# Designs tried in a protein design run: designed miniproteins, single chains, continued (3). Part 30

Each design is a single chain, and the fold is of that chain. pLDDT is the mean over its residues in the fold that is shown.

## One batch from the design tools (miniprotein)

Design m9027
Fold by ESMFold2-Fast:
Structure m9027 (fold): chain A 100 residues (1-100)
Amino acid sequence: MKKLEAEIELGVLEIQAAVLITVERDHYKREELAKAIEEFLDATIERVNKLIEEGKYDEAIKLARKAIEGLQEISRLVDQGKYDEALKKVKELIEEIRKA
């Protein structure tokens, strides 16, 4: 059950990130933000999958949920036109995930 829960949370993150990346790519001035979100998604997938392989399902679920919450905050900043703050937040989350 826990492994499936972690995989579902990761799937939710991937869908939400894909939507946001697609929207940002349509605006050529925000290509850096789109690339940063892709890097954040890739780093999260790698770390969550490693935790799943190690049998650390509770840690995998927590990390995936934290990433979803972070992406929701990034989406909120984007909706407010705060692209520089969104980019800074993405970079901070990438560092935090890589340290986890």
Scores: mean pLDDT 81

Design m9028
Fold by ESMFold2-Fast:
Structure m9028 (fold): chain A 120 residues (1-120)
Amino acid sequence: SSLAETLEKAADEIEKTGELPEIADELRYIAAVLGKDEAKAAKYKEKLKAEFVFCKNVTSSEPDVLLSKPGCALTVARKMILQKKFEEAAFALEYTANMLRKTYPSSAKVLEKLAANLKS
């Protein structure tokens, strides 16, 4: 399966939990960019415009920022995936999952599984 398909499947699993819909939308955005689906990428970028503006300067996994705005939790992972730095992306996803686990355990499990897939 392509990485774009793996990201779409993770987005479907996040969406099914009812938790963190902005994370599902961000995973679909990343999948669309990797798949070169410009129309789909534009659709999710529009849905995420407020999140992307707020999160644009997030360069680290700062707990206070990521916990206050869960949509920013994927900012580091997104940048690493788009740069094809899959090991660094996996570490960012694992860190995010650990931070979210108490409040959003189902979403955390999906992100941990996605991180494992990126390391494979």
Scores: mean pLDDT 78

Design m9029
Fold by ESMFold2-Fast:
Structure m9029 (fold): chain A 80 residues (1-80)
Amino acid sequence: SKGEELREQGLKLFEAGDYEKAKELFDQSYREYKAAGDYRGAARSIINRGEALEKLEPERKRQITLESVGEAIRLIGDDV
């Protein structure tokens, strides 16, 4: 899917240390997954986005982690 392709591109950029571009791709991936109704994919993109944002804003790391995990859990619900 488009969401998966964008997420994979984001992961490659994250591994290369390009956190700003990785975050942009994870944001796009999240929107594509949500548009497709793929909340599990959207949850993965939120986690990946949070990791990239933590690299860009290390002083907010704990807040970013809690917000990202909370949003991901909310998206997938209790059906896991």
Scores: mean pLDDT 84

Design m9030
Fold by ESMFold2-Fast:
Structure m9030 (fold): chain A 68 residues (1-68)
Amino acid sequence: SRAEDLVALADRLVALADQYEKNGDFEKAAEHYRRAAEVYREAADISGDPTLRERAEQLEKRAEELKK
């Protein structure tokens, strides 16, 4: 489904963000965490799954922390 495809995309964006964070590129990591949060939020709106919205909120907060 579209929601499942969006979750897969968001998971990939999180993996990329994790890699940037590990490499010390906090700006790119924050950008990709925010992108992933947007995609999870869209998936949550389509599926009605509240866990996807919670995950989006956690990723947004992680991105904020990386910007200091």
Scores: mean pLDDT 87

Design m9031
Fold by ESMFold2-Fast:
Structure m9031 (fold): chain A 88 residues (1-88)
Amino acid sequence: MTDEVLQKAIELLKENKPEEAIKLLKEALKKHPDDVRLQVALKVVDPSATLSEEALDYLEEVLDKVGLIPIDLKKTENRIKVLEELLK
């Protein structure tokens, strides 16, 4: 399920394993390519990832809700905060 993938990605970031988090999210998106939460999670961890318009809008809503701007995503703590918000 999406929630299980997001939770595992958060754990990997807390373990300082962002490469494994990226791999996990990319594999999950191959199975669920239209999942906007997974698209946003991948973009948060991998800034080179491409977003759909729906996922971009959702990312903007989540960033506003947690009081962050895109440049804040350079910090691992802020990436974790966004992924935790995606679980709600």
Scores: mean pLDDT 83

Design m9032
Fold by ESMFold2-Fast:
Structure m9032 (fold): chain A 91 residues (1-91)
Amino acid sequence: MEKLEKARRILNEAFHALQEAVINPEKVDEYADRIRQLAEEAKKAGLPEIAEVLTRAADRFRQAKGKTREELQRVADEAMAELSEALEKLF
């Protein structure tokens, strides 16, 4: 229960950062760093599946820097879907 609550909190903050990276592409590096920090928090909380998804998302945002907003949105959508799936597997 408590682990699931921690996961939901991390996911909520991650979803916020993912959306902000799409809205403010000039700050994508800042949001990628925030997502990486959330990945470390997830590792410390014993949520390696969530940490892996967040690490991958942060790397993809850095690679998508200077690309179209559509590409940034795709990265965000894929990460959000993977995070939701990972949360469901924590039962």
Scores: mean pLDDT 80

Design m9033
Fold by ESMFold2-Fast:
Structure m9033 (fold): chain A 71 residues (1-71)
Amino acid sequence: SRDAARRARVDARLKALAGISLDDLEPERQQELLDQDIGVEIAKNKEAGKMTEEDLKLLEEIRKRGLELEA
């Protein structure tokens, strides 16, 4: 239940920020985001107007990975 709640939270944030689902990412990338709550952290920073260059770069990398998985 803890893992399910965490996954749902990260998935919702990824959809809001990058327009992709956790399920669309490779398992290795899913685990990375889940372990670090990166999607949640980026969402907080975006809402606060505090997005960093690292956050923007990560969003771009996530988008590229999502597009690669569609191919």
Scores: mean pLDDT 60

Design m9034
Fold by ESMFold2-Fast:
Structure m9034 (fold): chain A 88 residues (1-88)
Amino acid sequence: MEEERRKKEEEELEKVRERIKNNEAPDMTESQRELVEQIKEKGLEEVAEEARKAGDWAKLVGAYEIGALLGEISEEEADEVAEEARKA
């Protein structure tokens, strides 16, 4: 039962990643859509740098979460940035 649930969650996550990558996820918040567009236009690293310079830790964490969902960074990297934001 747990194994079957894990497989469903993994399949659902893969579908979400593909939809986000294609900008086809209608259930995304406006802020998340804006972050996806900025990442596509400028790249994750530039969006993250702008957020750090502005002191916008919520945007920084959000950008890395989107990056992890897109598979551009690891979930561990996203968690590391969240910890950095918590310490700031």
Scores: mean pLDDT 69

Design m9035
Fold by ESMFold2-Fast:
Structure m9035 (fold): chain A 75 residues (1-75)
Amino acid sequence: SEEDQIYQEALELLVKAEQEIREALKNGDFDRVRKIVAEARKKLDELMQKLSPERRENLKLVFDSFEARVERELA
């Protein structure tokens, strides 16, 4: 379904963001890490508007977990 495609796009976006963050962390570029997280959040918010409330809530939990992992690496 279209919703399944949007959900898959959101998951692929987070995978790409994690790869870019790992590269930025290896270079000690914490400003770039913050920019990657902010951009991912913005794009994810746009995709969430097209999802059912149930899938939106699930994706939000996935993203909250992602942000918590990144914040731990920056601390």
Scores: mean pLDDT 83

Design m9036
Fold by ESMFold2-Fast:
Structure m9036 (fold): chain A 62 residues (1-62)
Amino acid sequence: SRREELRRRALRLLGERGQLSREELMAATGVSQALLDEMLAEGLVAERDGLLLVTPRGAAWL
């Protein structure tokens, strides 16, 4: 689905870049704020010092 494609795209980009702001990730991937919040709640992505990064759980999707 588009939702799963966006999730994988976000995880891949974070894996490639190491870290990005919410605004940078959303602009680059088209992921919504709601989808990002769900990925954070699921532990696929973490936020540290205002930047997003992929977790080990998120990396397992790559």
Scores: mean pLDDT 84

Design m9037
Fold by ESMFold2-Fast:
Structure m9037 (fold): chain A 87 residues (1-87)
Amino acid sequence: KPSLHEAYEEFDKKALEILSKVKSEEEVKEFEKLLRQIRDAMLGKISDMDLLMENMKKVSEIISELPEEEKKKLREIALEKNKEVQS
């Protein structure tokens, strides 16, 4: 069974792939940076909770701006990865 970290890495890869189809290269790079910082915080490498909350808010805002089909795909991937970790 994949670890929580492995599930998030797979989600990150799929999210970046989806964003690369509808967002500019610069926007995709910014999104990747935000996800990497969130992942580092989850591994205990970052203890700045304000930075973590700000990055999560920015990621949520970017996702909310995606077309409905892309949002649906990300939601389905997140649900599958969550089931794999919890089962």
Scores: mean pLDDT 75

Design m9038
Fold by ESMFold2-Fast:
Structure m9038 (fold): chain A 59 residues (1-59)
Amino acid sequence: MKKKLEEKIKETKERKEEALEWLDRVAEEHPHTREAVERGKRDIEEDSEKEIEKLKKEL
């Protein structure tokens, strides 16, 4: 059971990093969206942290 939760935590971190990289690319191609991208990155980080915390509590 613990190993499956650890794998989910790793997957959540990986998906967070992929989403943040994608948003960085959007901001590079469309500089006028920088403020929106920064808010989006914060939302993604917050949501990912909540999910990871929830999974850690199940360990």
Scores: mean pLDDT 80

Design m9039
Fold by ESMFold2-Fast:
Structure m9039 (fold): chain A 72 residues (1-72)
Amino acid sequence: SMEELLKKQKEEIERKYQRGLELIRQGRLDEARAIADELRELGDLYKQVGLDELAELAYKYADELLERVEAA
Protein backbone atom coordinates (compact mmCIF):
# COMPACT_ATOMS: atom_id res chain seq x y z
CA SER A 1 0.00 0.00 0.00
CA MET A 2 0.99 3.66 -0.28
CA GLU A 3 1.03 3.93 3.52
CA GLU A 4 3.48 1.01 3.86
CA LEU A 5 5.72 2.47 1.12
CA LEU A 6 5.82 5.85 2.89
CA LYS A 7 6.65 4.12 6.20
CA LYS A 8 9.53 2.23 4.54
CA GLN A 9 10.90 5.45 3.01
CA LYS A 10 10.80 7.20 6.41
CA GLU A 11 12.61 4.23 8.00
CA GLU A 12 15.29 4.46 5.26
CA ILE A 13 15.81 8.20 5.95
CA GLU A 14 16.06 7.50 9.70
CA ARG A 15 18.55 4.64 9.13
CA LYS A 16 20.79 6.90 7.03
CA TYR A 17 20.65 9.62 9.68
CA GLN A 18 21.63 7.17 12.46
CA ARG A 19 24.48 5.83 10.29
CA GLY A 20 25.73 9.39 9.75
CA LEU A 21 25.67 10.09 13.50
CA GLU A 22 27.64 6.89 14.19
CA LEU A 23 30.24 7.84 11.54
CA ILE A 24 30.66 11.26 13.20
CA ARG A 25 31.08 9.56 16.61
CA GLN A 26 33.87 7.43 15.07
CA GLY A 27 35.58 10.52 13.53
CA ARG A 28 34.78 9.29 9.99
CA LEU A 29 33.75 12.77 8.87
CA ASP A 30 34.17 12.37 5.09
CA GLU A 31 31.89 9.30 5.17
CA ALA A 32 29.36 11.24 7.28
CA ARG A 33 29.40 14.04 4.65
CA ALA A 34 28.65 11.40 1.99
CA ILE A 35 25.59 10.27 4.00
CA ALA A 36 24.43 13.91 4.25
CA ASP A 37 24.78 14.16 0.43
CA GLU A 38 22.73 10.95 0.01
CA LEU A 39 19.98 12.40 2.25
CA ARG A 40 19.95 15.64 0.21
CA GLU A 41 19.61 13.62 -3.03
CA LEU A 42 16.74 11.62 -1.49
CA GLY A 43 15.10 14.90 -0.45
CA ASP A 44 15.34 16.18 -4.04
CA LEU A 45 13.76 12.96 -5.36
CA TYR A 46 10.91 13.08 -2.82
CA LYS A 47 10.26 16.75 -3.65
CA GLN A 48 10.08 15.92 -7.40
CA VAL A 49 7.31 13.34 -6.75
CA GLY A 50 5.39 15.57 -4.28
CA LEU A 51 6.38 13.76 -1.06
CA ASP A 52 7.12 17.06 0.65
CA GLU A 53 7.12 15.81 4.27
CA LEU A 54 9.70 13.09 3.46
CA ALA A 55 11.76 15.65 1.50
CA GLU A 56 11.72 18.05 4.48
CA LEU A 57 12.79 15.28 6.88
CA ALA A 58 15.66 14.21 4.58
CA TYR A 59 16.87 17.82 4.18
CA LYS A 60 16.63 18.41 7.95
CA TYR A 61 18.75 15.33 8.71
CA ALA A 62 21.28 16.23 5.98
CA ASP A 63 21.67 19.72 7.47
CA GLU A 64 21.99 18.35 11.03
CA LEU A 65 24.74 15.93 9.94
CA LEU A 66 26.66 18.72 8.18
CA GLU A 67 26.39 20.96 11.27
CA ARG A 68 27.68 18.13 13.47
CA VAL A 69 30.58 17.40 11.07
CA GLU A 70 31.61 21.09 11.20
CA ALA A 71 31.42 21.00 15.04
CA ALA A 72 33.53 17.81 15.29
Scores: mean pLDDT 89

Design m9040
Fold by ESMFold2-Fast:
Structure m9040 (fold): chain A 90 residues (1-90)
Amino acid sequence: MGEKIKKETIEVAKESKELIEKEGQRLVEEYRKKGDLEKAKEIEKQTKKMIDTLDKLEEEAKSVGDDDIFGLELILAMVRIILGVVKSIS
């Protein structure tokens, strides 16, 4: 059971990172085309911070025991919320 939640958490985190990277790159290119290099740089920084946060959540999910169902479900809920927010603004 814990292994299944852990696997799902990793998969959702990977999907979230891919979507954040794709949308971040799209916005960076849009602002670069407009000549707003400062805004493009800020988007790059925020994109990296979000990916770093998801990497930490993925590492946390890998480090918890299979018997810590609540901990694993909490991490899964957090990565799902992030994915939902990114999808809603993409």
Scores: mean pLDDT 79

Design m9041
Fold by ESMFold2-Fast:
Structure m9041 (fold): chain A 67 residues (1-67)
Amino acid sequence: SEEVKEKVKLILKEVDELLPTHSLAELPKDPEKQQKLQQLANELKELGFEGDSDLDILIKAASKYHN
């Protein structure tokens, strides 16, 4: 739905702001930022995303909605 798409886009924007190179290929080393990424991946799970890891979920959401 459009409402889910808008929520995913907001989550992906927050993800992008936490990434040192604005790429999921390089994750932050800061434990607080790592914890926030885990929380954002869990929010994506609540919206129906599934994956083998938090990173897989983030990649799938980014790929689907082209943030």
Scores: mean pLDDT 80

Design m9042
Fold by ESMFold2-Fast:
Structure m9042 (fold): chain A 79 residues (1-79)
Amino acid sequence: SVREEFEAALAQAEALIDEARAETDPERVLQLVLEASRLVYDAYKKMRDAGEATPEMLARAQAVLQRAAAVAEEVLAKL
């Protein structure tokens, strides 16, 4: 179901963000957070297109994207 895909995508995105935090190569960190962000965006869009998106799901997606953005900002600050 699109909901199971959404839950799996959020879990995968959070795993990629955790992997990014352990990485020392700035380019690899950025690639991982971009991939995490793409997964969240695509999964939420599928929920919306199916008419199953809720404000709670949007808030959860936004929270993961904000965590990804924070990791990217730390990398940029250390360039």
Scores: mean pLDDT 88

Design m9043
Fold by ESMFold2-Fast:
Structure m9043 (fold): chain A 77 residues (1-77)
Amino acid sequence: SLEKAKEMGRALGHAIANAPPEKVEEAVKRFVERMKEEGFTDEQIKAGLEEALKAVEEDPNATPEQIEAFRKAVEKL
């Protein structure tokens, strides 16, 4: 479901805001792999990643390095 994909994306965003930048690429990769295994569509995965970016940018713990690492990780998908 789209709503579940967005909820999972928001959780990823907050997790990234609290993770070292060097862990971000692996976290994004694992998230996409898990979403595919659970039967989410490419559109739903994309929506989840868009919500994750919004969540990391809105999280007060997020640093510019974490946000940049997230953007680079998504670009590699």
Scores: mean pLDDT 85

Design m9044
Fold by ESMFold2-Fast:
Structure m9044 (fold): chain A 80 residues (1-80)
Amino acid sequence: NPILELLNHQIELGQSNPEAFLKSLKVEDPAYVEALKEAINSNDLEAFIKVLISYYKANPEKVVISGEIEKLEEALELLQ
C-alpha cells in the first residue's frame, strides 16, 4: 500500500535524524514531539499515524495538503 509505505519511510527518516524530521513537520508542541519520538523509536506505525492525526486535528494550520487527515485515517484503518 503506497500510503503505508510512505508513512513507514517517514519513520525511517525520523530514526535517522529526529530533530530535522520533526522540524520539517513544524511540530514544536513538547507533548506531540515526545509522542512522535516514542512512536518513531519503537517503530510503531499505528502510534505514529494516531499522533499525526491528533496533531493535525489540534493544529489545522499545519495541514498543507487537502485530505491529509483523511489519508492518515485510511492508513490507520488498514492497520486495524
Scores: mean pLDDT 78

Design m9045
Fold by ESMFold2-Fast:
Structure m9045 (fold): chain A 81 residues (1-81)
Amino acid sequence: SELEELLEELLNSTDLAEQLRLINEIAQLVNSKMDPNDPLHKEIMKLLQELLDLVNKQPEDREGQRKLLEEILKLYKEAEE
């Protein structure tokens, strides 16, 4: 899955500029693949905003980042079913 590849790249990145680029690419992918009126789409976009805030405020919180990424992936897979 393209989303899984982007999430793995983000989790392995320690460069803020690269992390921000990857979060933006994930947001664009989600927006292109999902209906904006879907509740799961809205929840994923909210989690992406929380991830963006976490990366900017607490870049050392890698476990918090991992948890948000796992939740995003789970919801995205549920939306495809």
Scores: mean pLDDT 81

Design m9046
Fold by ESMFold2-Fast:
Structure m9046 (fold): chain A 90 residues (1-90)
Amino acid sequence: SLKEKILKALKLYVEAMLLKLKKAGIEVDEEKLEKEWEEAEKFINSLDEEELEKAKEDLREVLEKSLEVAKEKGEEEVIELLEEALKELE
């Protein structure tokens, strides 16, 4: 389903961002992150089909821009996660 594709892509994007923070030595509040994920999942589940298509395109744009930056910086593991996320949206 489109909801499942968006949530899978979003999760991979979050994992890529967390990896960048971890490599930079930045500590992440895991409990806050889990709550924010639950809220994101509820939000996506509340969207109609037209809103989901817009969310998909918005996420794709974010992923493509993030991938360009990751490629310029040579962040290989981040690149892999972002490419997998983009593939989920196909």
Scores: mean pLDDT 85

Design m9047
Fold by ESMFold2-Fast:
Structure m9047 (fold): chain A 97 residues (1-97)
Amino acid sequence: MKVTVVVEGLSKENAEELTEELNKLPGAEATLLPNGVVLAFLELSKEQAEELAERINEIPGATAELNPYGFISVRLEDSKEAAKKLVEIFEEILKKE
């Protein structure tokens, strides 16, 4: 299914770094909006989308919720560690296919 991940809570610097790192992942496409929100586009199974949301919720201070329309709404605390951990989770989920 087509999944859109909406990431809020990061500073402009950390959001730019997250966007760049996500665009390095095969099967992920990310864009940074002028308001600092990062959008990531993925093609995932339902099981992968649910796992992605669950894994993001494991990041300290993070919340992630998958809606019925294929959006995952993510809020992160503003840290380089949170952004890096999010990239690692995306890579792990995409590697499983």
Scores: mean pLDDT 84

Design m9048
Fold by ESMFold2-Fast:
Structure m9048 (fold): chain A 100 residues (1-100)
Amino acid sequence: STLEKWSEEQKKAYKEAVEKAKEGAKKGQELYEEALRKKSLTEEEIKKGEEGLKLVKEGLELAKKGIESGDPKLIIEGGELIGKGLSYAALVEVKRELEK
């Protein structure tokens, strides 16, 4: 019922945010697989993975604020941060796998 009360602009923004998150997740999966094949991570890659997790958290809070306030711009900006974060966040999991 909540989605039925959204404006067409809010629905479009939500769809765009989800698409950006999916694109970031796909890039992150590819990076995860490449890093595991390489069996090594640089300090820069580790830092990038940690920054990626921070961006996902910030993007989720921004998207939530946009949904609660009915602001399409915040929803889109949140999705962009989530997508960017997801493209690198998987490097944190690679670090854990390499430490086993």
Scores: mean pLDDT 84

Design m9049
Fold by ESMFold2-Fast:
Structure m9049 (fold): chain A 89 residues (1-89)
Amino acid sequence: SEEEKFNKELSEFMAKLAEKLELPKEVVEKIRNSPVEEALELLREEADRLEAEAAKRGPGEGLELDVKAGMLYLIVGVTKTIIKNYKKK
């Protein structure tokens, strides 16, 4: 039950960070309502999508998208580290 609460809080935390990065409301709500593993995949997929769009736009127009993608990859990395620390024995 404590692990279930922790996982729900992590999904909500990831959703709040995605919202601060101005991701679409639909994507934010999918992250919020997904299990942690699915939420991490959704963030990674969105980061990959933004990076691909940035590459199409070139250095100037793509900069904001590259920054958002980088921040999403960081959120994924930090969340994975938190999970490892929580399950440390």
Scores: mean pLDDT 82

Design m9050
Fold by ESMFold2-Fast:
Structure m9050 (fold): chain A 58 residues (1-58)
Amino acid sequence: ATYALSATGSALAAMAGLNPTSLTDEEVAELEEKMTGVRLSPAEAVRRAEAAGLITRV
């Protein structure tokens, strides 16, 4: 799936070297790994990012 980013999510994605306008499930997992140091499944990473208000499903 593809996810739109909040202002905070866009800033974090840019700092992580990712697309600041939209992320795929795998890119959300990479963002969460860079933030937490833990490699999560894409589904778990998406759940955490949505709970944190970083992404919204398009």
Scores: mean pLDDT 80

Design m9051
Fold by ESMFold2-Fast:
Structure m9051 (fold): chain A 78 residues (1-78)
Amino acid sequence: AIVTLKVDVPEGKTLTSSMIYNGFKMFGLTPKEIVVDQKTKTAKVTFDSMEEALKAKELIDGKSLFGMKVTVLSVEPS
């Protein structure tokens, strides 16, 4: 399952896959794959199950990750 995130990254900061990975690990979730788009400030995060993807949405949507607000744009089966 794939979760697409938008991150409100302040000017002069870079969104990294490591930041997203460590953020989810803090909540007990382990992403299988992370693809970051620096231009759009979005990330596609792959989880092994739809249950984990929905839990990730519940835990992170509208929350702050390293001081940056995160919005879940979509959750899709893979």
Scores: mean pLDDT 81

Design m9052
Fold by ESMFold2-Fast:
Structure m9052 (fold): chain A 61 residues (1-61)
Amino acid sequence: GETATPNEVASEIAKAGKEVTEATPDIRALTAAEILERMLAVLRERGASEAAIAAVEAGLA
């Protein structure tokens, strides 16, 4: 696969975060880890770069 730039990674993560926020009206009831897991699922569903997926996975660690 192609190596994503830091700007592309940031854009993919921002889009995933927006999608999770729009799909989860009560996002405040979730833990930070649950929000990040939902973002990771969105990134995988969208076919995001491995760099974007790895960045969100690092947030879960």
Scores: mean pLDDT 74

Design m9053
Fold by ESMFold2-Fast:
Structure m9053 (fold): chain A 83 residues (1-83)
Amino acid sequence: SETKEKVLIELAELAAKNGRTIVTSYSALAKRVGTSQSTVSRVLKELEKEGLIKVERLPGGKVRITLTDKGILAALEAIYKEK
């Protein structure tokens, strides 16, 4: 889906600046992508099921997301699709 691709691209951009593992929140991702927190929650579950990310819940309402090699490749494909 378009929203899934947007979330994946945003995670890849954050990972490029901070390394493969990023710490964020559902609200921060929702704001960046322009969607709801419930949609981000659903999309992150889909991406994890597809093996594109790994998700770990952290204290203080944070989430740690790690991009897999497959996830990085999928994000690049999504970016190049828009050229």
Scores: mean pLDDT 81

Design m9054
Fold by ESMFold2-Fast:
Structure m9054 (fold): chain A 86 residues (1-86)
Amino acid sequence: KYSAEELREMSEALARKSLEYAKQKKYKEAQRYATYAGILERGAEVAEELGRPLSTRELGELTGVPQSTVSSAVREGKRLLAEEKE
């Protein structure tokens, strides 16, 4: 389960990666990461409104996105945050 803060943090990391790809003119990758960022941003808003953490299944159900896509967004967001650690 993921809190609104965790989802927002992952979304911001995905958005930064999207911008990096755009600067490299890798527009397909930039769009994919932007889509992932948008999914988790929407998920963060829902988690905040409900005042509780959400599972990837609940995120998919509440955002209208397949759970597999949400899981991919979370996996990539976690990977990027781990890479940004000291």
Scores: mean pLDDT 82

Design m9055
Fold by ESMFold2-Fast:
Structure m9055 (fold): chain A 94 residues (1-94)
Amino acid sequence: SSSLEERRRLVEEAIAAGSEEAARRTAYLLLVDTLNDGEVRERARRAIEAGDYETALELVAEAVYPYANITAEELREMVEATAREIVARARAAA
């Protein structure tokens, strides 16, 4: 699927960059790209580009609330875990 290929590309680019900031940005983009609503997804992507990760988390939490009882705080923990994994892989590849 195109979505899986896009997610793989983002991870590979973050690993190649080798920076914790790139890993964090990629982890947030991976979360946002799971959204079905294109307008909410685009708003969240703009927030990430501005460095406003809190707004991106709130937009995702609101969008998934009807389907999952997940808070912005829980989403943050998941994203930070993904960012740490990307950094670990980047360090192993160096």
Scores: mean pLDDT 76

Design m9056
Fold by ESMFold2-Fast:
Structure m9056 (fold): chain A 105 residues (1-105)
Amino acid sequence: SPELKLVQDLIKKVSESLKLMENGNVEKGLDEALESFAEYSQQAQKLQLETKSKEAMEVNLMLGSAQLAFAMAKVLYTKGTPNSDIIDIMRQVLDNLKKFYEEMS
């Protein structure tokens, strides 16, 4: 489905961002992930408006939750929270996206 493909593509982008963070580029990884969430959230909202499906609504809710968690991680990073804790939060977000994808597949 288009909804599942959107989640799959986002999982790939978030995974790439996490790799940047794990390699010491935490701020760049956070910024690229936030940009990806913004783009995919807009696409998911458009898809919901066009299809009016329950699946599209559930994808929008999941992406909104993940984007909020990512924004909170950026705030924590700015406050000097250890990079390892920021990375752990992002791994949890990625794990939740993967679980959502498996449940919807």
Scores: mean pLDDT 83

Design m9057
Fold by ESMFold2-Fast:
Structure m9057 (fold): chain A 90 residues (1-90)
Amino acid sequence: SEIDKNLQELEELLKKIKETGKISMEDIVRIVLLINKIMSGLSTEDREKVMPDRQKVYDALDKVIETKSKEDIDEFIKALQSFIDTVKSL
């Protein structure tokens, strides 16, 4: 239930970013905190399954912070959606 709440908040943030085409530093901090909370709630085996998608999200975030480009934001949106989908499939 705690994982479900954190996933729901993460999905709401993702929806906002998709609708606005913008991501603030506050959104970035909140996303990282939510991902960390979700990861902490998973078993060791489930964390290993999710780790590649988590890494893709962080790699995409680094690019967004550097460039703020639409293309990098779109790649970040895809990476975060994949992370959410993987966690939901556990």
Scores: mean pLDDT 86

Design m9058
Fold by ESMFold2-Fast:
Structure m9058 (fold): chain A 59 residues (1-59)
Amino acid sequence: MSEAKKEAIELLKKNGVEISEEADVDTLELQAAQLVGKIDEETFKKLVEKIKEAGKDEK
């Protein structure tokens, strides 16, 4: 749960996105959408995968 979410947040921060560790999955998806075309496809796919994992484990 928290590991996938932490990895998603770290990837967002590494790519210049200011995001809270308390952000929900919907917020993570919104911020990831802003990076479309701004980061490489491999990094974007990893980010989407981590957000998806976080969403499956979220209460």
Scores: mean pLDDT 75

Design m9059
Fold by ESMFold2-Fast:
Structure m9059 (fold): chain A 76 residues (1-76)
Amino acid sequence: ALDTLAALAAQGNSVALAILGALLAAQGQVAEAVALYSKALALDPSNVPALTALALALQQAGKTAEAAALADKAAA
């Protein structure tokens, strides 16, 4: 349930933060999604799904150099 996902995100669960970010991005709230992906990566820098999702969001925002750096990190 969304309530459970929001509670896990509030507790600092990096996977829950990444999933919640993906849901916000699907609703068109890209800026909020980027903030959640950034929080997920602050908790777990090796969270490949969050790295990939943030790279795609930055590319859509025109920040191609930052997106490329994150994509390279996700591929490592």
Scores: mean pLDDT 73

Design m9060
Fold by ESMFold2-Fast:
Structure m9060 (fold): chain A 73 residues (1-73)
Amino acid sequence: EKELLEKRREELAKKLGVPASLFTDEQVRVILYTADKLFEIGDEISRELAKKRGDQELLEKIEKIKKEYEEKL
């Protein structure tokens, strides 16, 4: 959505200390897409590692982080 791209552009500009006009819609989309992909890959690897080690507490923490991330989208 257009409003989401504007929000993300302002957030990136604030964190980097640069004007929001430096980011194009395409650059913001690429950043969001990359973040989604990295989270997906990281979640898969982390869950496999937790299951392999029998670390139930870590698995529960991963699930909570995933839920929070999905709620922010």
Scores: mean pLDDT 69

Design m9061
Fold by ESMFold2-Fast:
Structure m9061 (fold): chain A 95 residues (1-95)
Amino acid sequence: DDLLGKIVEVELEGTRAAVAALAAGASYSETVEIAKRAIREKAEELGLKLSDEDIESMAAMLVSLADDLLAQGLSPEETVRRISELISRQASLLS
């Protein structure tokens, strides 16, 4: 199994969910819950076992990053792209 590739896919799904929720006017707390659900569903789809603590930490990190970039004036599309680039770069360093 490509464990790192599965983690990247889960983080990308969380990112898309977080950016979409924030762009739609969801609160930070609501967005964290939405991102947690997206992460859980994607992890289950891929057979990746994550603890509730891991899911919470991942969601909080991705939502904070998305919120910061949107607050800087980035579009939702640009925000997803920038976070996707960061995730891919970090994965390359761990490979």
Scores: mean pLDDT 87

